# Ledger of designs, part 77: designed miniproteins, single chains, continued (5)

Each design is a single chain, and the fold is of that chain. pLDDT is the mean over its residues in the fold that is shown.

## One batch from the design tools (miniprotein)

Design m18670
Fold by ESMFold2-Fast:
Structure m18670 (fold): chain A 78 residues (1-78)
Amino acid sequence: MEEERNSRIKQLKEEIDKLRKELEAAGVPRDEINARVIAHEAVAIDLESGQLTPEQVEEAYRELVEGLLRAFEKIDAS
C-alpha cells in the first residue's frame, strides 16, 4: 500500500513539473511559478523530517496541483 502511495506521490510530482512548464508557456510570471515550486520543496522537507505522514504528503501535493491549476484561472481574469 505504501508503495502504491509512493507511486501516486511520484505521479503528482511529475504533474507539478508539467504544470510548471505549461504555466511558463502560458505567460505566467516566473516569480509566481517559483513561489508555487517553493511550496513543493517545503512539503518535501516536511516529509524528510518525518513531520508529515505519506497520506498528508499526498494531500499536500494534490493541493499544490490545484494551486497551480488556479494560476490558469488568474490568466483568464480580464
Scores: mean pLDDT 67

Design m18671
Fold by ESMFold2-Fast:
Order: structure tokens, then C-alpha cells, then sequence
Structure m18671 (fold): chain A 86 residues (1-86)
């Protein structure tokens, strides 16, 4: 079942050193879905996505080391606030 992005309140992901990713998706209704999959991220860490208002989303990640993906250096941590303008 595919969840619409507008129905997502929070996503938390934990990345283990062995490449196991555990993600918990919380919907606006308070329902929790747990996903587990294998992905070679190159570092262990965490990532989060949280809706703070109808028009504002906060996203952040923290990795144990900086990684390089397709020649692009990705810093060990990052955050962004996405706000829809009127």
C-alpha cells in the first residue's frame, strides 16, 4: 500500500553498520509502519523527516562519517527546512 506524502507526519530511519536500514513512518492519523531493508549507505547513522505545520517540513540526517556518492561529497550531517510559499 502506497502512502501519500501529505499523509506522512514523521519518518525516522536508523542505518546500521551492516547496511540494515530500519524506517518508521508515522501518519497524520497516528498509525506507525515499520520498514526494514538492506542499503549500502557507506556509513551508519540516522535520518528524520517531520512535518511541523501544513506548509512546513523539517528534514535532517546524521552519519558516522562523510560519504561520497557518484563523485559528490555528502557531509556527515545535514538539515533543511522546507516551507511552501504563498
Amino acid sequence: MEIKAEDIEEVKAEIAADGTVKATITTKAGEKLELEFQEDVGAAGTASYKRTSETTVEASYELDAAITVDGVDIPASGSATLKRPK
Scores: mean pLDDT 71

Design m18672
Fold by ESMFold2-Fast:
Structure m18672 (fold): chain A 98 residues (1-98)
Amino acid sequence: SVFETTLAIFKLATASTSAWLAVKVGTQSPLGKANLDDAIDILRDLGEEFPEIRELTERAIELVRRLKASTDPAEAERLLEEFLRVGREIVRRLLELE
């Protein structure tokens, strides 16, 4: 339904904002780690609700886990860029389900 797809996109936008904020404040900071954990929880729930995007949400979760482990700001920016590309693919897949 359009409503369910809209909520899924909003949740993905929230996860993307959390990952972005974590990279900007530092992935090893308490605020950064909390935001990355929130992103993982949101992505996991999306993959459970929408099996059609599960492979993409699993890939996104793995990128967030790598962000949590990263102590290199340049690597964190690269991982964030890849995460946002996967996010765009998730949006496309969700819209195709309508």
Scores: mean pLDDT 89

Design m18673
Fold by ESMFold2-Fast:
Structure m18673 (fold): chain A 102 residues (1-102)
Amino acid sequence: SKEDYRQLSVLQFRTLVLLSERYFEAKLKNDKEKLKTVEEALKLAQEIFKILDEALENGKVTEEQLKRILNLLETLKNLFKDDPDMIATVDDIEKFLERLVK
C-alpha cells in the first residue's frame, strides 16, 4: 500500500541518519573498529531495504526473503548491542516486517 511505502521510507531515512551520526562520532574519536562496524552496517541496511522494497512491489514476503531479512537484522542488532537507538530502529524494522507477513 502507499502507507507501507511511506513507513518503509521513514525507517530507511531514520536508519541512515543514525548510521551517519555513528560514523561521525567514530571519525572524531579515531575509532577505526567502529568505522568498520558502521561501514558493515550500511551494507546490511542497504540489503535489508532492497529486499523490503522488492517485497512491497510484489505484494508479498517470500519465506526466503523473510529468513534473509531476519538474519540481516540480527547481524545489524549484534553490531550495535550497546546502542539503544539503533536497537530500537532495528526492532521497528522487525515489527514492520512482521506486519507485512500477516
Scores: mean pLDDT 88

Design m18674
Fold by ESMFold2-Fast:
Structure m18674 (fold): chain A 90 residues (1-90)
Amino acid sequence: SMRKQKLKELLLKFANTSDPKEQEKIMKEIAKLLGLPLPKTGKERMEMLDIMAEKAIELGMSEEVILAIGSVTAGFLRMKKSIEEMIAKK
């Protein structure tokens, strides 16, 4: 379908960008295309990244695309853990 094609194009574009502002813009476009709420918090962005990875797998996209999405998720989780550890240490 045309919706699947557009989703594949957005996921590929996301995987090929290193600009955080462009990544944020593409993530919001994907959320809108899927009829999901626009992510506002770090937790909601992480949930959106998980959905994007699931969709890339369902669409049979390349390992490079799936790994690129996973890399952004891993970076976010590492930062979140670091912040939580700093807060817990008084």
Scores: mean pLDDT 80

Design m18675
Fold by ESMFold2-Fast:
Structure m18675 (fold): chain A 89 residues (1-89)
Amino acid sequence: MAVGTVVARAPSLEQAEAAGRTAKESVEQAREELGVTDVSYSVSPAPDGGALATVRVVAPSEEQARRAAEVAAGALEAAGAEVTGVEVR
């Protein structure tokens, strides 16, 4: 199993929550094609009034996790969040 993690910044908790939900839904819609076994997201407030959305994807291989992370990153950006990190291991 490999894990992909995407972190994005949003101006508010509400926007981070919406972006994270959209990213999770986008990965779930492509779940069979990507071979993803699990998708989750979390949102945390930033001390300076913004928020972070973290999307985590689990897949059988690093290649599948990377493709799923790319889908999540694209969805986060489309929702108005700034993707700051993508990691696959």
Scores: mean pLDDT 83

Design m18676
Fold by ESMFold2-Fast:
Structure m18676 (fold): chain A 64 residues (1-64)
Amino acid sequence: SYLEATSLMFRALAYVEDGDYDKAVEDLEKALEILASTPGSEEDAEKVEKLRKKYEEELKKAKE
C-alpha cells in the first residue's frame, strides 16, 4: 500500500542519518516496488528512485 511505501521512505531517511546507506537503499527499492503497482504515485516513485540512486552512489563511494 502507499502507506507502507511512505513508511519505508521515512525509515530509509533515518538509516541515512545513521550512515547506513545499504539499508536505506534496500528500503527505497521495496518502496519503489509498492509504488510501481500503485496508480497515481508516479511522482512519488520518481522522487524515491532519485533518492535511491543518490544513496547507492554514496554506498559505492564508501566501498572504494
Scores: mean pLDDT 77

Design m18677
Fold by ESMFold2-Fast:
Structure m18677 (fold): chain A 77 residues (1-77)
Amino acid sequence: KEARIEQVRAAVDEDIALLRREFPDDPAAAALVAEVRRLLAAFLARAPELSEAELEAAIRELTGGLVAAARRFVAAR
Protein backbone atom coordinates (compact mmCIF):
# COMPACT_ATOMS: atom_id res chain seq x y z
CA LYS A 1 0.00 0.00 0.00
CA GLU A 2 2.72 2.51 1.01
CA ALA A 3 4.71 1.65 -2.15
CA ARG A 4 1.60 2.35 -4.25
CA ILE A 5 1.08 5.76 -2.59
CA GLU A 6 4.77 6.58 -3.19
CA GLN A 7 4.45 5.58 -6.89
CA VAL A 8 1.52 8.00 -7.31
CA ARG A 9 3.37 10.82 -5.49
CA ALA A 10 6.52 10.26 -7.61
CA ALA A 11 4.53 10.24 -10.88
CA VAL A 12 2.76 13.51 -10.00
CA ASP A 13 6.06 15.13 -8.88
CA GLU A 14 7.57 14.15 -12.26
CA ASP A 15 4.61 15.73 -14.10
CA ILE A 16 5.01 18.95 -12.05
CA ALA A 17 8.75 19.05 -12.86
CA LEU A 18 7.97 18.58 -16.57
CA LEU A 19 5.39 21.42 -16.55
CA ARG A 20 7.89 23.75 -14.83
CA ARG A 21 10.59 22.86 -17.36
CA GLU A 22 8.41 23.17 -20.49
CA PHE A 23 6.44 26.29 -19.44
CA PRO A 24 8.73 28.49 -17.33
CA ASP A 25 7.15 31.83 -16.37
CA ASP A 26 3.76 30.79 -17.83
CA PRO A 27 1.03 31.91 -15.35
CA ALA A 28 -1.44 29.33 -16.75
CA ALA A 29 1.13 26.55 -16.19
CA ALA A 30 1.83 27.91 -12.68
CA ALA A 31 -1.94 27.77 -11.95
CA LEU A 32 -2.07 24.16 -13.24
CA VAL A 33 0.91 23.22 -11.01
CA ALA A 34 -0.88 24.78 -8.01
CA GLU A 35 -4.09 22.84 -8.80
CA VAL A 36 -2.15 19.58 -9.28
CA ARG A 37 -0.40 20.17 -5.94
CA ARG A 38 -3.76 20.77 -4.19
CA LEU A 39 -5.20 17.56 -5.67
CA LEU A 40 -2.11 15.56 -4.66
CA ALA A 41 -2.13 17.04 -1.12
CA ALA A 42 -5.81 16.08 -0.64
CA PHE A 43 -5.05 12.53 -1.88
CA LEU A 44 -1.97 12.16 0.37
CA ALA A 45 -3.89 13.39 3.44
CA ARG A 46 -6.46 10.58 3.12
CA ALA A 47 -4.43 7.79 1.42
CA PRO A 48 -2.73 6.28 4.55
CA GLU A 49 -6.17 5.65 6.15
CA LEU A 50 -7.68 3.90 3.11
CA SER A 51 -8.01 0.17 2.38
CA GLU A 52 -6.33 -1.11 -0.80
CA ALA A 53 -9.65 -1.01 -2.69
CA GLU A 54 -10.42 2.52 -1.42
CA LEU A 55 -6.88 3.58 -2.37
CA GLU A 56 -7.38 2.42 -5.98
CA ALA A 57 -10.70 4.33 -6.07
CA ALA A 58 -8.92 7.42 -4.69
CA ILE A 59 -6.21 7.07 -7.37
CA ARG A 60 -8.92 6.98 -10.07
CA GLU A 61 -10.51 10.10 -8.51
CA LEU A 62 -7.12 11.87 -8.45
CA THR A 63 -6.46 10.89 -12.09
CA GLY A 64 -9.88 12.27 -13.10
CA GLY A 65 -9.13 15.54 -11.30
CA LEU A 66 -5.72 15.81 -12.98
CA VAL A 67 -7.23 15.18 -16.44
CA ALA A 68 -9.94 17.82 -15.80
CA ALA A 69 -7.30 20.36 -14.69
CA ALA A 70 -5.17 19.61 -17.78
CA ARG A 71 -8.21 20.04 -20.06
CA ARG A 72 -8.99 23.44 -18.49
CA PHE A 73 -5.33 24.45 -19.00
CA VAL A 74 -5.49 23.53 -22.72
CA ALA A 75 -8.93 25.19 -23.18
CA ALA A 76 -7.67 28.45 -21.61
CA ARG A 77 -5.12 28.85 -24.42
Scores: mean pLDDT 81

Design m18678
Fold by ESMFold2-Fast:
Structure m18678 (fold): chain A 111 residues (1-111)
Amino acid sequence: AEAAKERAQELNEATSIILKYNLDEDGFFKSSSIDDLKQAKKLIKKVIEDYKKRIKDIDKRIKELKKKDPNDPEVKRKILALEIVKKLLEAEIETYKEVLEKIEKKIEELE
């Protein structure tokens, strides 16, 4: 329960950072201290790893569903829903990685 609550808080904080960056990249870096950037880096890395774990879990679920009855319309619908969630998580990881790379570069420039 506590671990899930902490994870949700970290996800919300990371999402807020990504949104601020996407709205105004220059403003984000101008308003952020080196400690803020290091905190952002840590949070973004945690979210990327959590998303990668979720993708692996989704892949396992898809494989199990395909073994049961791949011609069942309900099974096909469940697989499609999982594949959509997987694609969204993969897109989020790519966005987070791009922001992470920019943050890491900025930290190096400030150190």
Scores: mean pLDDT 82

Design m18679
Fold by ESMFold2-Fast:
Structure m18679 (fold): chain A 59 residues (1-59)
Amino acid sequence: MEGSPELADLSDPNKVVVYDPKTNKYFVVDRKAVEEAGIDLSKYKSPEEFLKALKEKTK
C-alpha cells in the first residue's frame, strides 16, 4: 500500500475529485481523459450527473 502524504496528485489540474453523497465516497478522475471522451465538466453542475455520464460513455 502506497501512501501519498502530500496528495500532490489530487492538486494536479489534470485530476478532478468528485464527491458522491449517496455513497459518501470520493472519486478521482483524470480531467483530460474525461475531456477526450467527450465529457465536459462544465456541462455537469452536480458530481452525481457527471459520474453517471462518465459511466454511460465509458461502458
Scores: mean pLDDT 58

Design m18680
Fold by ESMFold2-Fast:
Structure m18680 (fold): chain A 72 residues (1-72)
Amino acid sequence: MEKRKEMREKVEEILKKRKQENLDEEDIEKILEILEEKKEVTEEAILEADIEIGVEKLKEAVERTVERIEEE
């Protein structure tokens, strides 16, 4: 639990420094899961995980738009 909290603080600090925007808690949790799987908490790994989640979110947004059109 404490180790996860420490990783979370580091992720939030690095993302705020690099993106300078509001962080979504769900995105932070997904980044933490990726980092736990890789067993690595480096700035590069955090940024790579953020990019991967960003790509997944874009896919979900596209799927959401397609479903909305299909429901009409």
Scores: mean pLDDT 70

Design m18681
Fold by ESMFold2-Fast:
Structure m18681 (fold): chain A 99 residues (1-99)
Amino acid sequence: SHSREEEAAAFRELVKLLRNWHTYSEEEKKEVLGRIWKILLRLDPSLKGREALVEQQFYDQLTDPNMPPLLKALRLVSGITLAVGRNRHLPPQPFEFEI
């Protein structure tokens, strides 16, 4: 169910994971990426089968040291949704996400 309350809870979990990203070991990061993917699928089920696009966008957001975790989460969710929706008529344009 995509109730607004369920979406808010999923987004809150995503922000918490991104906020703590730099504290995780490489082994923990692999588990956390799996958890992030599950959250993204809950927020946008159309992402199923587009794991590579989601992973690439996440790594781009993760490597920006100047962006707060909340803005990283917002940009990731918004960027992925825009990439999936906008690029359905064209090949995916990786790295071009607008908020």
Scores: mean pLDDT 61

Design m18682
Fold by ESMFold2-Fast:
Structure m18682 (fold): chain A 96 residues (1-96)
Amino acid sequence: SEEKQRLLREYTEIVGLLREAYAAAKNGDVEKALKLIDEAKSRVEQVVTDPEERARLLAILDEMKEAIKNGDLEKFEQLYEEAVRVLSEAVEREVA
């Protein structure tokens, strides 16, 4: 459906933002990484309609911001993998 195609596009954009944030974090660009995560949070609030799934994703993204501020790239990488997994599951439920 057109709605499913739109949601998959928005999912791809959010994952792209998180990938860019991860790359910026690895390059030591803390300001850029935090800005990209904030942009991803805004997109999650628009795309993920289930309140529990949205709250969980936003919590993970906030933890990613804290990991960046603390220079904990290992924790950031783990949280990035979790965020991508949870977002994928949330979108699959919304487009089913």
Scores: mean pLDDT 82

Design m18683
Fold by ESMFold2-Fast:
Parts: sequence; structure tokens; C-alpha cells
Structure m18683 (fold): chain A 83 residues (1-83)
Amino acid sequence: MEKEVRALVEQIQRKIRQIEKDVETLPKKELEEKLKQSEEEIKELRQWVEENKSKYTPEQYKMMKEAIDEFEEKLKEAKEKVE
């Protein structure tokens, strides 16, 4: 469980870094498609965390929620840069 929480948080952090790079490197159309995919991933991650919250401590659940919230915030920033 603890290793799964850390792995999820690290995966989310890698996705955030990828969005930051994509904003700088990808053409507008391809970037828009990538950002749309990330929106769907965030929804799936939130659903998965809620469905599995009983398997985790309150602290672990908060860590996962905070990581997803950060991912969503970074996605919003990236969408603004696309116009």
C-alpha cells in the first residue's frame, strides 16, 4: 500500500513535468489533444482514489488527493498558455 501511494504520487509528478515540457515543445493542435487526455486521466485517478480510499490511511489518501489537485492546477495553467 505505502509503495503504491509513493508510486502513484511519483507517476503524477512525472506527468506534470511532461505537461510542462509539452507546453514548450509541441505544436498547438497536438498539445490540445495531450491536455484533453490528461483531463480524462485526472478524472480516472480521482475515481480510483475514492473507490480505494478504505485501503489507505487518511494521510496517504490526502497525499494522493493533493498530487491529483496539483496535476489539475498545472493542466489548467497549460490550457491558458494554449489560449
Scores: mean pLDDT 82

Design m18684
Fold by ESMFold2-Fast:
Structure m18684 (fold): chain A 89 residues (1-89)
Amino acid sequence: LEALSGTVSERDGVTTVTSTVRVEKAGVMIQALFRASDGRLLAATSKLSEDNVVTARAEYRGPPLSAVTAEWRLLGGEVQATLTAVRTP
């Protein structure tokens, strides 16, 4: 599992977190779990695209977020990665 990018953005009271990783093996399912300390999760999605790249996206609404954590799990494999996204000041 190779980490490629991660972004956090806020617009109109919605915080969007994305994380992109590359998987060396085709046909492996990856699940991303997103947690917020004081926010409410609106949506979370994961998509496998060409070159075994997986992009996970989560959207949060509600009170201001203290922190956002993105946790990657590889189903059928042994890899679990955690990405912590902190609100920009």
Scores: mean pLDDT 58

Design m18685
Fold by ESMFold2-Fast:
Structure m18685 (fold): chain A 81 residues (1-81)
Amino acid sequence: SSMLEEFKEELEKELRELAERALAEGLSPGAVIGRLLTAAGDRMQEFIKEKKLSIEEQRELSRLVGEVLERLAAEVRRAAE
């Protein structure tokens, strides 16, 4: 779905900016990743409600968001000493 792919791209940008700010504030990698998980969950719930996503679309969305979180968590771990 182009709608879910657009959401994925926007979410990745938002979460990357959040991660960069949190790292600049001196948060540990684990704390940064925790914030990313919370922000992603909140953004997903807003999107599900706004777009009235079906259970099938919610499963696809969860998979796409998982890919974003795995990528960003790896980047956060690599950026931290």
Scores: mean pLDDT 88

Design m18686
Fold by ESMFold2-Fast:
Structure m18686 (fold): chain A 74 residues (1-74)
Amino acid sequence: SMEEQERIVEKLKEEFEEALRKMRERGVSDEELKAQVEAMIETLRLEMEALQIPEEMKRELIEYVRKLAEEALE
């Protein structure tokens, strides 16, 4: 259902935020952080495709996590 897909997207969002937080806590360099973020975004896109998440929700989540990653590099 749409509600179930929304819950999945929220969980993926939280998992990305947690992974990003843990990388910063480990003191990963900005260069390494950027590389890991790009890999995570690619994995996230493939995972959402496999889970048959609606195109609009996929787009919104990718845009959100890209912005979050940009802010983390500031």
Scores: mean pLDDT 81

Design m18687
Fold by ESMFold2-Fast:
Structure m18687 (fold): chain A 74 residues (1-74)
Amino acid sequence: VPSPEEMAKAVVEAIKGLSEAEQRALIELGIREALKLGEDYFEAFVEAFKKLASEELKKMLEEVAKRVKEQAAK
């Protein structure tokens, strides 16, 4: 299992040069996989992603994470 920092780096690097729709899809996949590994892993992944990502990508992560967490809470 990759560390939260390794997973965050992989997602940030993978989405460079992709369309907004593709970036959102990969961020959602990363969030869903992190959540399967547990809440602590997910929080560490989000923190690491925010340290590596541009402001636009941080906003995208926040939007996707909020939606996925809302779905998980239901």
Scores: mean pLDDT 80

Design m18688
Fold by ESMFold2-Fast:
Structure m18688 (fold): chain A 68 residues (1-68)
Amino acid sequence: MEVGVISSLDELAEAAKKNGPGSVIKLQDTGLTAEEIKGILQARSNLKIKKVIVEKTEDHTIVKIEEV
C-alpha cells in the first residue's frame, strides 16, 4: 500500500513538472495524513508547492496540486 502510494505520487509530481498546477490523482486508501502526502510530493517533485488539496474518502484519497 505504501509503495503504491509513493509510485502514484511520483506520477502526480511528474505531471505537475510537465503541465504545471491542476494535476489530479486518485490514490488507494492509505494510512498517510494530508501533511505527509504534501511532504512526499514536495520531496519527490523538487517543486516549491504552495497549494495542495487532499480529500480523503472511505476508499480513496484524491490529491490535487493547485499552485506551485
Scores: mean pLDDT 70

Design m18689
Fold by ESMFold2-Fast:
Structure m18689 (fold): chain A 69 residues (1-69)
Amino acid sequence: SSNIEETKKSIEEFIKALKEDPEKYKPYLDELIKQVEGQIEQAKKLPEGEEVVKLLEEALKLLEELKKK
């Protein structure tokens, strides 16, 4: 579905942005972590959500790593 493909693309672009300019996101880490955690719970309810969950979990891992630094 177009909605799932657009969602995946948006998450992939976000992951790329976190890798290319992590310092830009440091002021927003707690807000972004909460947002991504909520998105993971919603994606788990979708029949085609497995790839979306995987991408969101990758984004969450990157945000948690940035918070530790």
Scores: mean pLDDT 83

Design m18690
Fold by ESMFold2-Fast:
Structure m18690 (fold): chain A 92 residues (1-92)
Amino acid sequence: SELEELEKKIEELYEKLKKSKSKDPEIISEMFKLIKEIIELYMKENPDLPDSVKKSLEKLIEKYEKAVNDPEGYLKEVEKKRKESEELREQE
């Protein structure tokens, strides 16, 4: 199915990110583009979703669209959160 093909592409891109040991902006952009397409497809196939769920999914699409258009900015935010998470673990 289209959904299964999109899920496979995301897994392949995620594995490439892990193997490169670098966070390539191009791979990040492509991954979020595919995630956005999956969310849009899910919303199209489920028109009876509650309005609260639809609004949450629309906000996720907007967030991921920003990552697609500015993958470097997204990578900087991820690195910041990674460092914050690491500091929290060191305090435990």
Scores: mean pLDDT 72

Design m18691
Fold by ESMFold2-Fast:
Structure m18691 (fold): chain A 99 residues (1-99)
Amino acid sequence: SMRFELETRLSMAQIGLAVAKRIAEKEGRKELAELLDKALEHVAEAIRAVEAGDFEAAAEHLEKAIEYLEKAKEIAPEEDLPLIDRVIEEVERVLREVK
């Protein structure tokens, strides 16, 4: 099912984001943690929208998640970039399917 595949990919992105946020918090990177938390909130809303069959709302939330992730990438330490890039890739992949 397309919906199940989208939900699975977003759940993987949500896990990656939660890990990145915890690393930022442990490192005392407050601004990075806040940006990742905002991205996490929008991914959670996108999952709810997909579950409801509201792909337009899902797309809007995923676009907002990408905006926060790109801002996070600008201030993230180099070692954290691969995880953030992986999350962006997964979110962009889902966004292509819901557009």
Scores: mean pLDDT 88

Design m18692
Fold by ESMFold2-Fast:
Structure m18692 (fold): chain A 93 residues (1-93)
Amino acid sequence: MLKAQDGSVYPLLEELARKEEAELAAMEAAGVDKEELLTKAIAAQLELNEIATLMTEEGKSLEEARKIVEERREEIEKEAEELTKKLLEEAAK
């Protein structure tokens, strides 16, 4: 319902997500563990989701939203680790 100043918040979030996917693919090619890749992917997704919520619900700027997300980085990393365990169980099935 809230618009970014230029109304382009969604395309920016999609582009950021695609860049994260490309970085994860490069790490996979380098032989990084699947568990680490999943944890980083989930953490990035949680950060982007929280940024979007802060911008659309709270009316925060991108810079302010990123600052708030950095303050919650430890919590996001913990959630990413828990979600990674669940995804690995699903993948094993």
Scores: mean pLDDT 71

Design m18693
Fold by ESMFold2-Fast:
Structure m18693 (fold): chain A 82 residues (1-82)
Amino acid sequence: KVEKAAVEAVIQASRKSGGGKTVPADELAKAVRDAIMKAGGSQEIADAAEQAVRNLAQEEGSDTVSTRKAAKAVIEAVKAAK
């Protein structure tokens, strides 16, 4: 349930940003955190997913992240934080 909410947040943020291949990292990080908390996820899982998006942006040296890479990073962070 939490993983599905996190992925849906990535998809929604992508659509809001014009449905392109990239999403603003700060906006995505906040949206993923909020979606996880709303779906009944723990603060630890929400923090891990938010940090995964921020780490991806830092690694890419950009304020935006690839939608596909962000979805993968968020899923991996949620699974690792369980």
Scores: mean pLDDT 78

Design m18694
Fold by ESMFold2-Fast:
Structure m18694 (fold): chain A 78 residues (1-78)
Amino acid sequence: MSIVEAAREALAALPALRERLIALGASEEQAERIVEVVREVAEAAIAAGGDEAAAEAAGEAILKENEEFLKEAIEEAQ
């Protein structure tokens, strides 16, 4: 599966991901923020046009930008 195909599947799965996060105990706000991070990573991969290195770099940058929020969400869920 290509990076672009995986990214499109991720975008299609975002509503299911949101529901699953809420079912696992995330707040609606936390679930929306996590979904937004996944959406940004997927859109960056599609924009890279199958350039795996560019897609990985963009994904890492987005995750790093949201690292504080992701750590807080994980700690709060425990």
Scores: mean pLDDT 72

Design m18695
Fold by ESMFold2-Fast:
Structure m18695 (fold): chain A 76 residues (1-76)
Amino acid sequence: NEKEEAIEKIAEYLVENSINITEVTKENIAELGKKAGVEEELAEEIANSEELFKELKKKILEIETEEGIKRIQEAV
């Protein structure tokens, strides 16, 4: 499932680099995907697919939530 792996890599890159979900657009996702180490064709497929783009945004939120929980656990 190369598309799921690509989405996960992009989402992880965005969270690690503190790129806000509101800064993520269909226009810039191909470039962000390249920076995340995702193949250009896969990044372009995600940018051009409304469903895959929604999956990407969901994954970003999931990772942000997990990191938030982890930070709370580390603080207590």
Scores: mean pLDDT 76

Design m18696
Fold by ESMFold2-Fast:
Structure m18696 (fold): chain A 77 residues (1-77)
Amino acid sequence: SLAELLAQLQAARAQTQQDIAALQAQIDEMQAKAASETLSPEEQKELVKLQVILDLHQVALDTTQELIARLQERLAA
């Protein structure tokens, strides 16, 4: 049902938001370190990797939120 699909998308959104928060915390910690010292080549590669993963999660979140909004409009009508 559309209601079951909405519930599944809301659960997926909540999980993606938690993943984004965790990734952002890791990036913020590495950027704070970079402000006080030169990151190793390995740490710089990890920072770039985390930024790419964050961007991918943000695209997934935006897509999920758009689908939720569309389903909510259909259920409200």
Scores: mean pLDDT 88

Design m18697
Fold by ESMFold2-Fast:
Structure m18697 (fold): chain A 79 residues (1-79)
Amino acid sequence: EEISKAIEKGTERLKEVDAELQRRLQDAIKKGNELAKVDPEKGKEELQKMIREAIYWGGQRSGKVARETREEIQKILEE
C-alpha cells in the first residue's frame, strides 16, 4: 500500500512538472514574439534563452522527483 502510494505520488509530481514545462514553453514563445515585434533579433535571442531555461528547469525538476520517489520507496522497503 505505501509503495503504491509513493509511486502514485511520484507519477503525479512528474505530470505536474510536464504541465509546468509546457506552460513555461508557451510563455517563452509569447514573450519572444512580443519582443520580436520591437526587435526581431533580440526577440529570437530571448526566445532561445527562455526555451533553454525551461528545458533545463524541466530536466532538473523531473530528475529530482525521480530521485526522491526512489528514495521514498527504498525507505519503505527497509522500514
Scores: mean pLDDT 82

Design m18698
Fold by ESMFold2-Fast:
Structure m18698 (fold): chain A 83 residues (1-83)
Amino acid sequence: SGDSLLSQVNQLMDRDGVDEDVKNEIINIILTAISAGDDDFISQLQQILNQPDASVSRIQQLINDHINEQKARAARTIAEMLA
């Protein structure tokens, strides 16, 4: 569930000593993905959390890759509309 996922992420952020501003940003991105029904992102996040090397850095990398992928898809759509 989303509550379980957020609980695990919060535990990792507390362990790794993440700043409150960064913590709020990560939580907001995850909540947005859950609300959007982004099963691929949620599945990848859960996979990270289930690994013994789970860390906030891994989560931030996933978020960054996801945002970059979304931007790339949007740019392709705009380019296609302008063609």
Scores: mean pLDDT 81

Design m18699
Fold by ESMFold2-Fast:
Structure m18699 (fold): chain A 98 residues (1-98)
Amino acid sequence: TPLQKAREVALEAIKKGYGPAAAAWTANGLGASGDVERAIQAAEAMHLASGGTVENALKAAEAGLRGDPEKSAQYAKETGAGDEGFEAWRRGVEAGRE
């Protein structure tokens, strides 16, 4: 529930063009269990993956948070993110799962 709420708020903030920090603070302010670090990592992963499209970035973040790294990686590649951006996003998703 708290992680779900953090994800939803972070995704909406990213859609509006806010940075990962703003997304994390918004999620925390709405009582998303205070795990700001995880919220930041999830938002950063979405932000880094969003080089192509917001929708694919959201799918990548959702799959990563759900524990499906294969689908998460596939969606991230389809955003058109470059190799360096893709690798940074992958690290963010892995950290967010822990």
Scores: mean pLDDT 51

Design m18700
Fold by ESMFold2-Fast:
Structure m18700 (fold): chain A 105 residues (1-105)
Amino acid sequence: MEEEERKFFIETIIEEANIDEETAERVLKAMLGELSPEEALKLVEEIVKRFNLDVEIPEPREVALQFRGNRELMLLRLRLERGEPAEAVRERGRAAAARLQAELA
């Protein structure tokens, strides 16, 4: 079960972000909260620099919150793909968004 979830996350990150597997594994670590806010910021800076992206890099705390948000979104996508009803997935999404918004307040 955990290996299947990890594989789904890695494959989705590679496909959506068009990045290599090694970088995708580092993104997954950030999503799981295994990186400090400073390490997560450094990862974003490396990706922005490698792909020459014209984006504003947020503060470390905001980067960490964005990775947590992306993890919650990917969990919702996985649940939807596994046949969980759309209404239940929407309720989970609202609860996750409320938790992340409370952290910013």
Scores: mean pLDDT 72

Design m18701
Fold by ESMFold2-Fast:
Structure m18701 (fold): chain A 94 residues (1-94)
Amino acid sequence: SVEEQIARLKEEIIRKVREAIEEVRPFLTPEQLKELEELLRKLENATTVEEFLRYVGEIMELLLKNNAPNAEEFIAELRRLMSELLRLERERRE
């Protein structure tokens, strides 16, 4: 069930990223929004936890760089979820 917990947590992270993108959408340029949507697509198609975490990190960097309102709140939540995902991945490898 560690694999099931990882899958559910990935789904939660993707959902949270989608929520963040919708919240910040009006404050981004079309180019910035396109970059975030491309990263979301890569995140949804990531096959390893390492790839998944890399794309979450890139999304977080873009949210911070673009001075999106409430970005700090979204980043704090994403960091919490990423920490849980890393913990579960370590348990899976043991």
Scores: mean pLDDT 84

Design m18702
Fold by ESMFold2-Fast:
Structure m18702 (fold): chain A 90 residues (1-90)
Amino acid sequence: SELRERALEVSTEAAVLSIYAAVQIRYTEDPEVLELAEELLELSAEADRLAKEAIELADTDPERAEELLKRAEELLKKAKELKERIRKKL
């Protein structure tokens, strides 16, 4: 399923971004980096949650699954932009 494959990719990328954010939160002494990393953690966690819900609904409610996946993809895009902002401050 194309939807399931897309959702798995979103979930995987979001999980990687969550780990990156958690590392920055633990080790940064820069308050701006801390704020960006906390926002990154929230966005990546929500993207992963929505992607996993889309996987669960893919066969029973594909229309709702597609809506959740589109929201997850939008959150993942914002999360990737936050990671780049953090990287440029380091």
Scores: mean pLDDT 89

Design m18703
Fold by ESMFold2-Fast:
Order: sequence, then C-alpha cells, then structure tokens
Structure m18703 (fold): chain A 91 residues (1-91)
Amino acid sequence: SSVWKKAVLREIQRLLDAEYPDLSDEEREKLILIAQQMLDEMEAAKSFEEAVKNIQMVAEREAPKFSSRLQKALAGIKDLIISFLKLLLGK
C-alpha cells in the first residue's frame, strides 16, 4: 500500500461527500473501486501521457455501466486524479 494513494482516495471521498451526497453506499464503493484502478494505472505508467491515456480508458470502460449521475461522479474522480498527477509533475 502507498501513503499517497490513501491521500488521493481521501480527497475522492471528500468530493463524493460534497458534490454527490445522494449516492448510495453501494454506488460509492463501486466508484472507489474504479478510483483505485485508476491510481494503479497511474503508478504503473512510464510517462504522464501513458498515465492519462490508461486512466481515461478505465473511465470509458466503466461509464456505460452507470447512470448519468454516476457517470458525472466518475468524470469528477478522473479529473481529480489527473489534476493530482499534473501537480506531482509540475504541469
């Protein structure tokens, strides 16, 4: 386990609490599982461009399974993770 992954997951939980408080516990758990997959792709990537591409691919694969509300939450999570990656790389 990585300390930085736990910090990003905490910020994702804050996003969900602030902007998507109406989501069920089951919906939140599904989104957190996908966020963990995105963070694993970010850690495994050899470049910024590869990380962004693989994070986007996770979102695109999962989005069709979800309601419009959940798709918006997933997009917010994706954007937060990419923003964190940019911050880490000074972009």
Scores: mean pLDDT 86

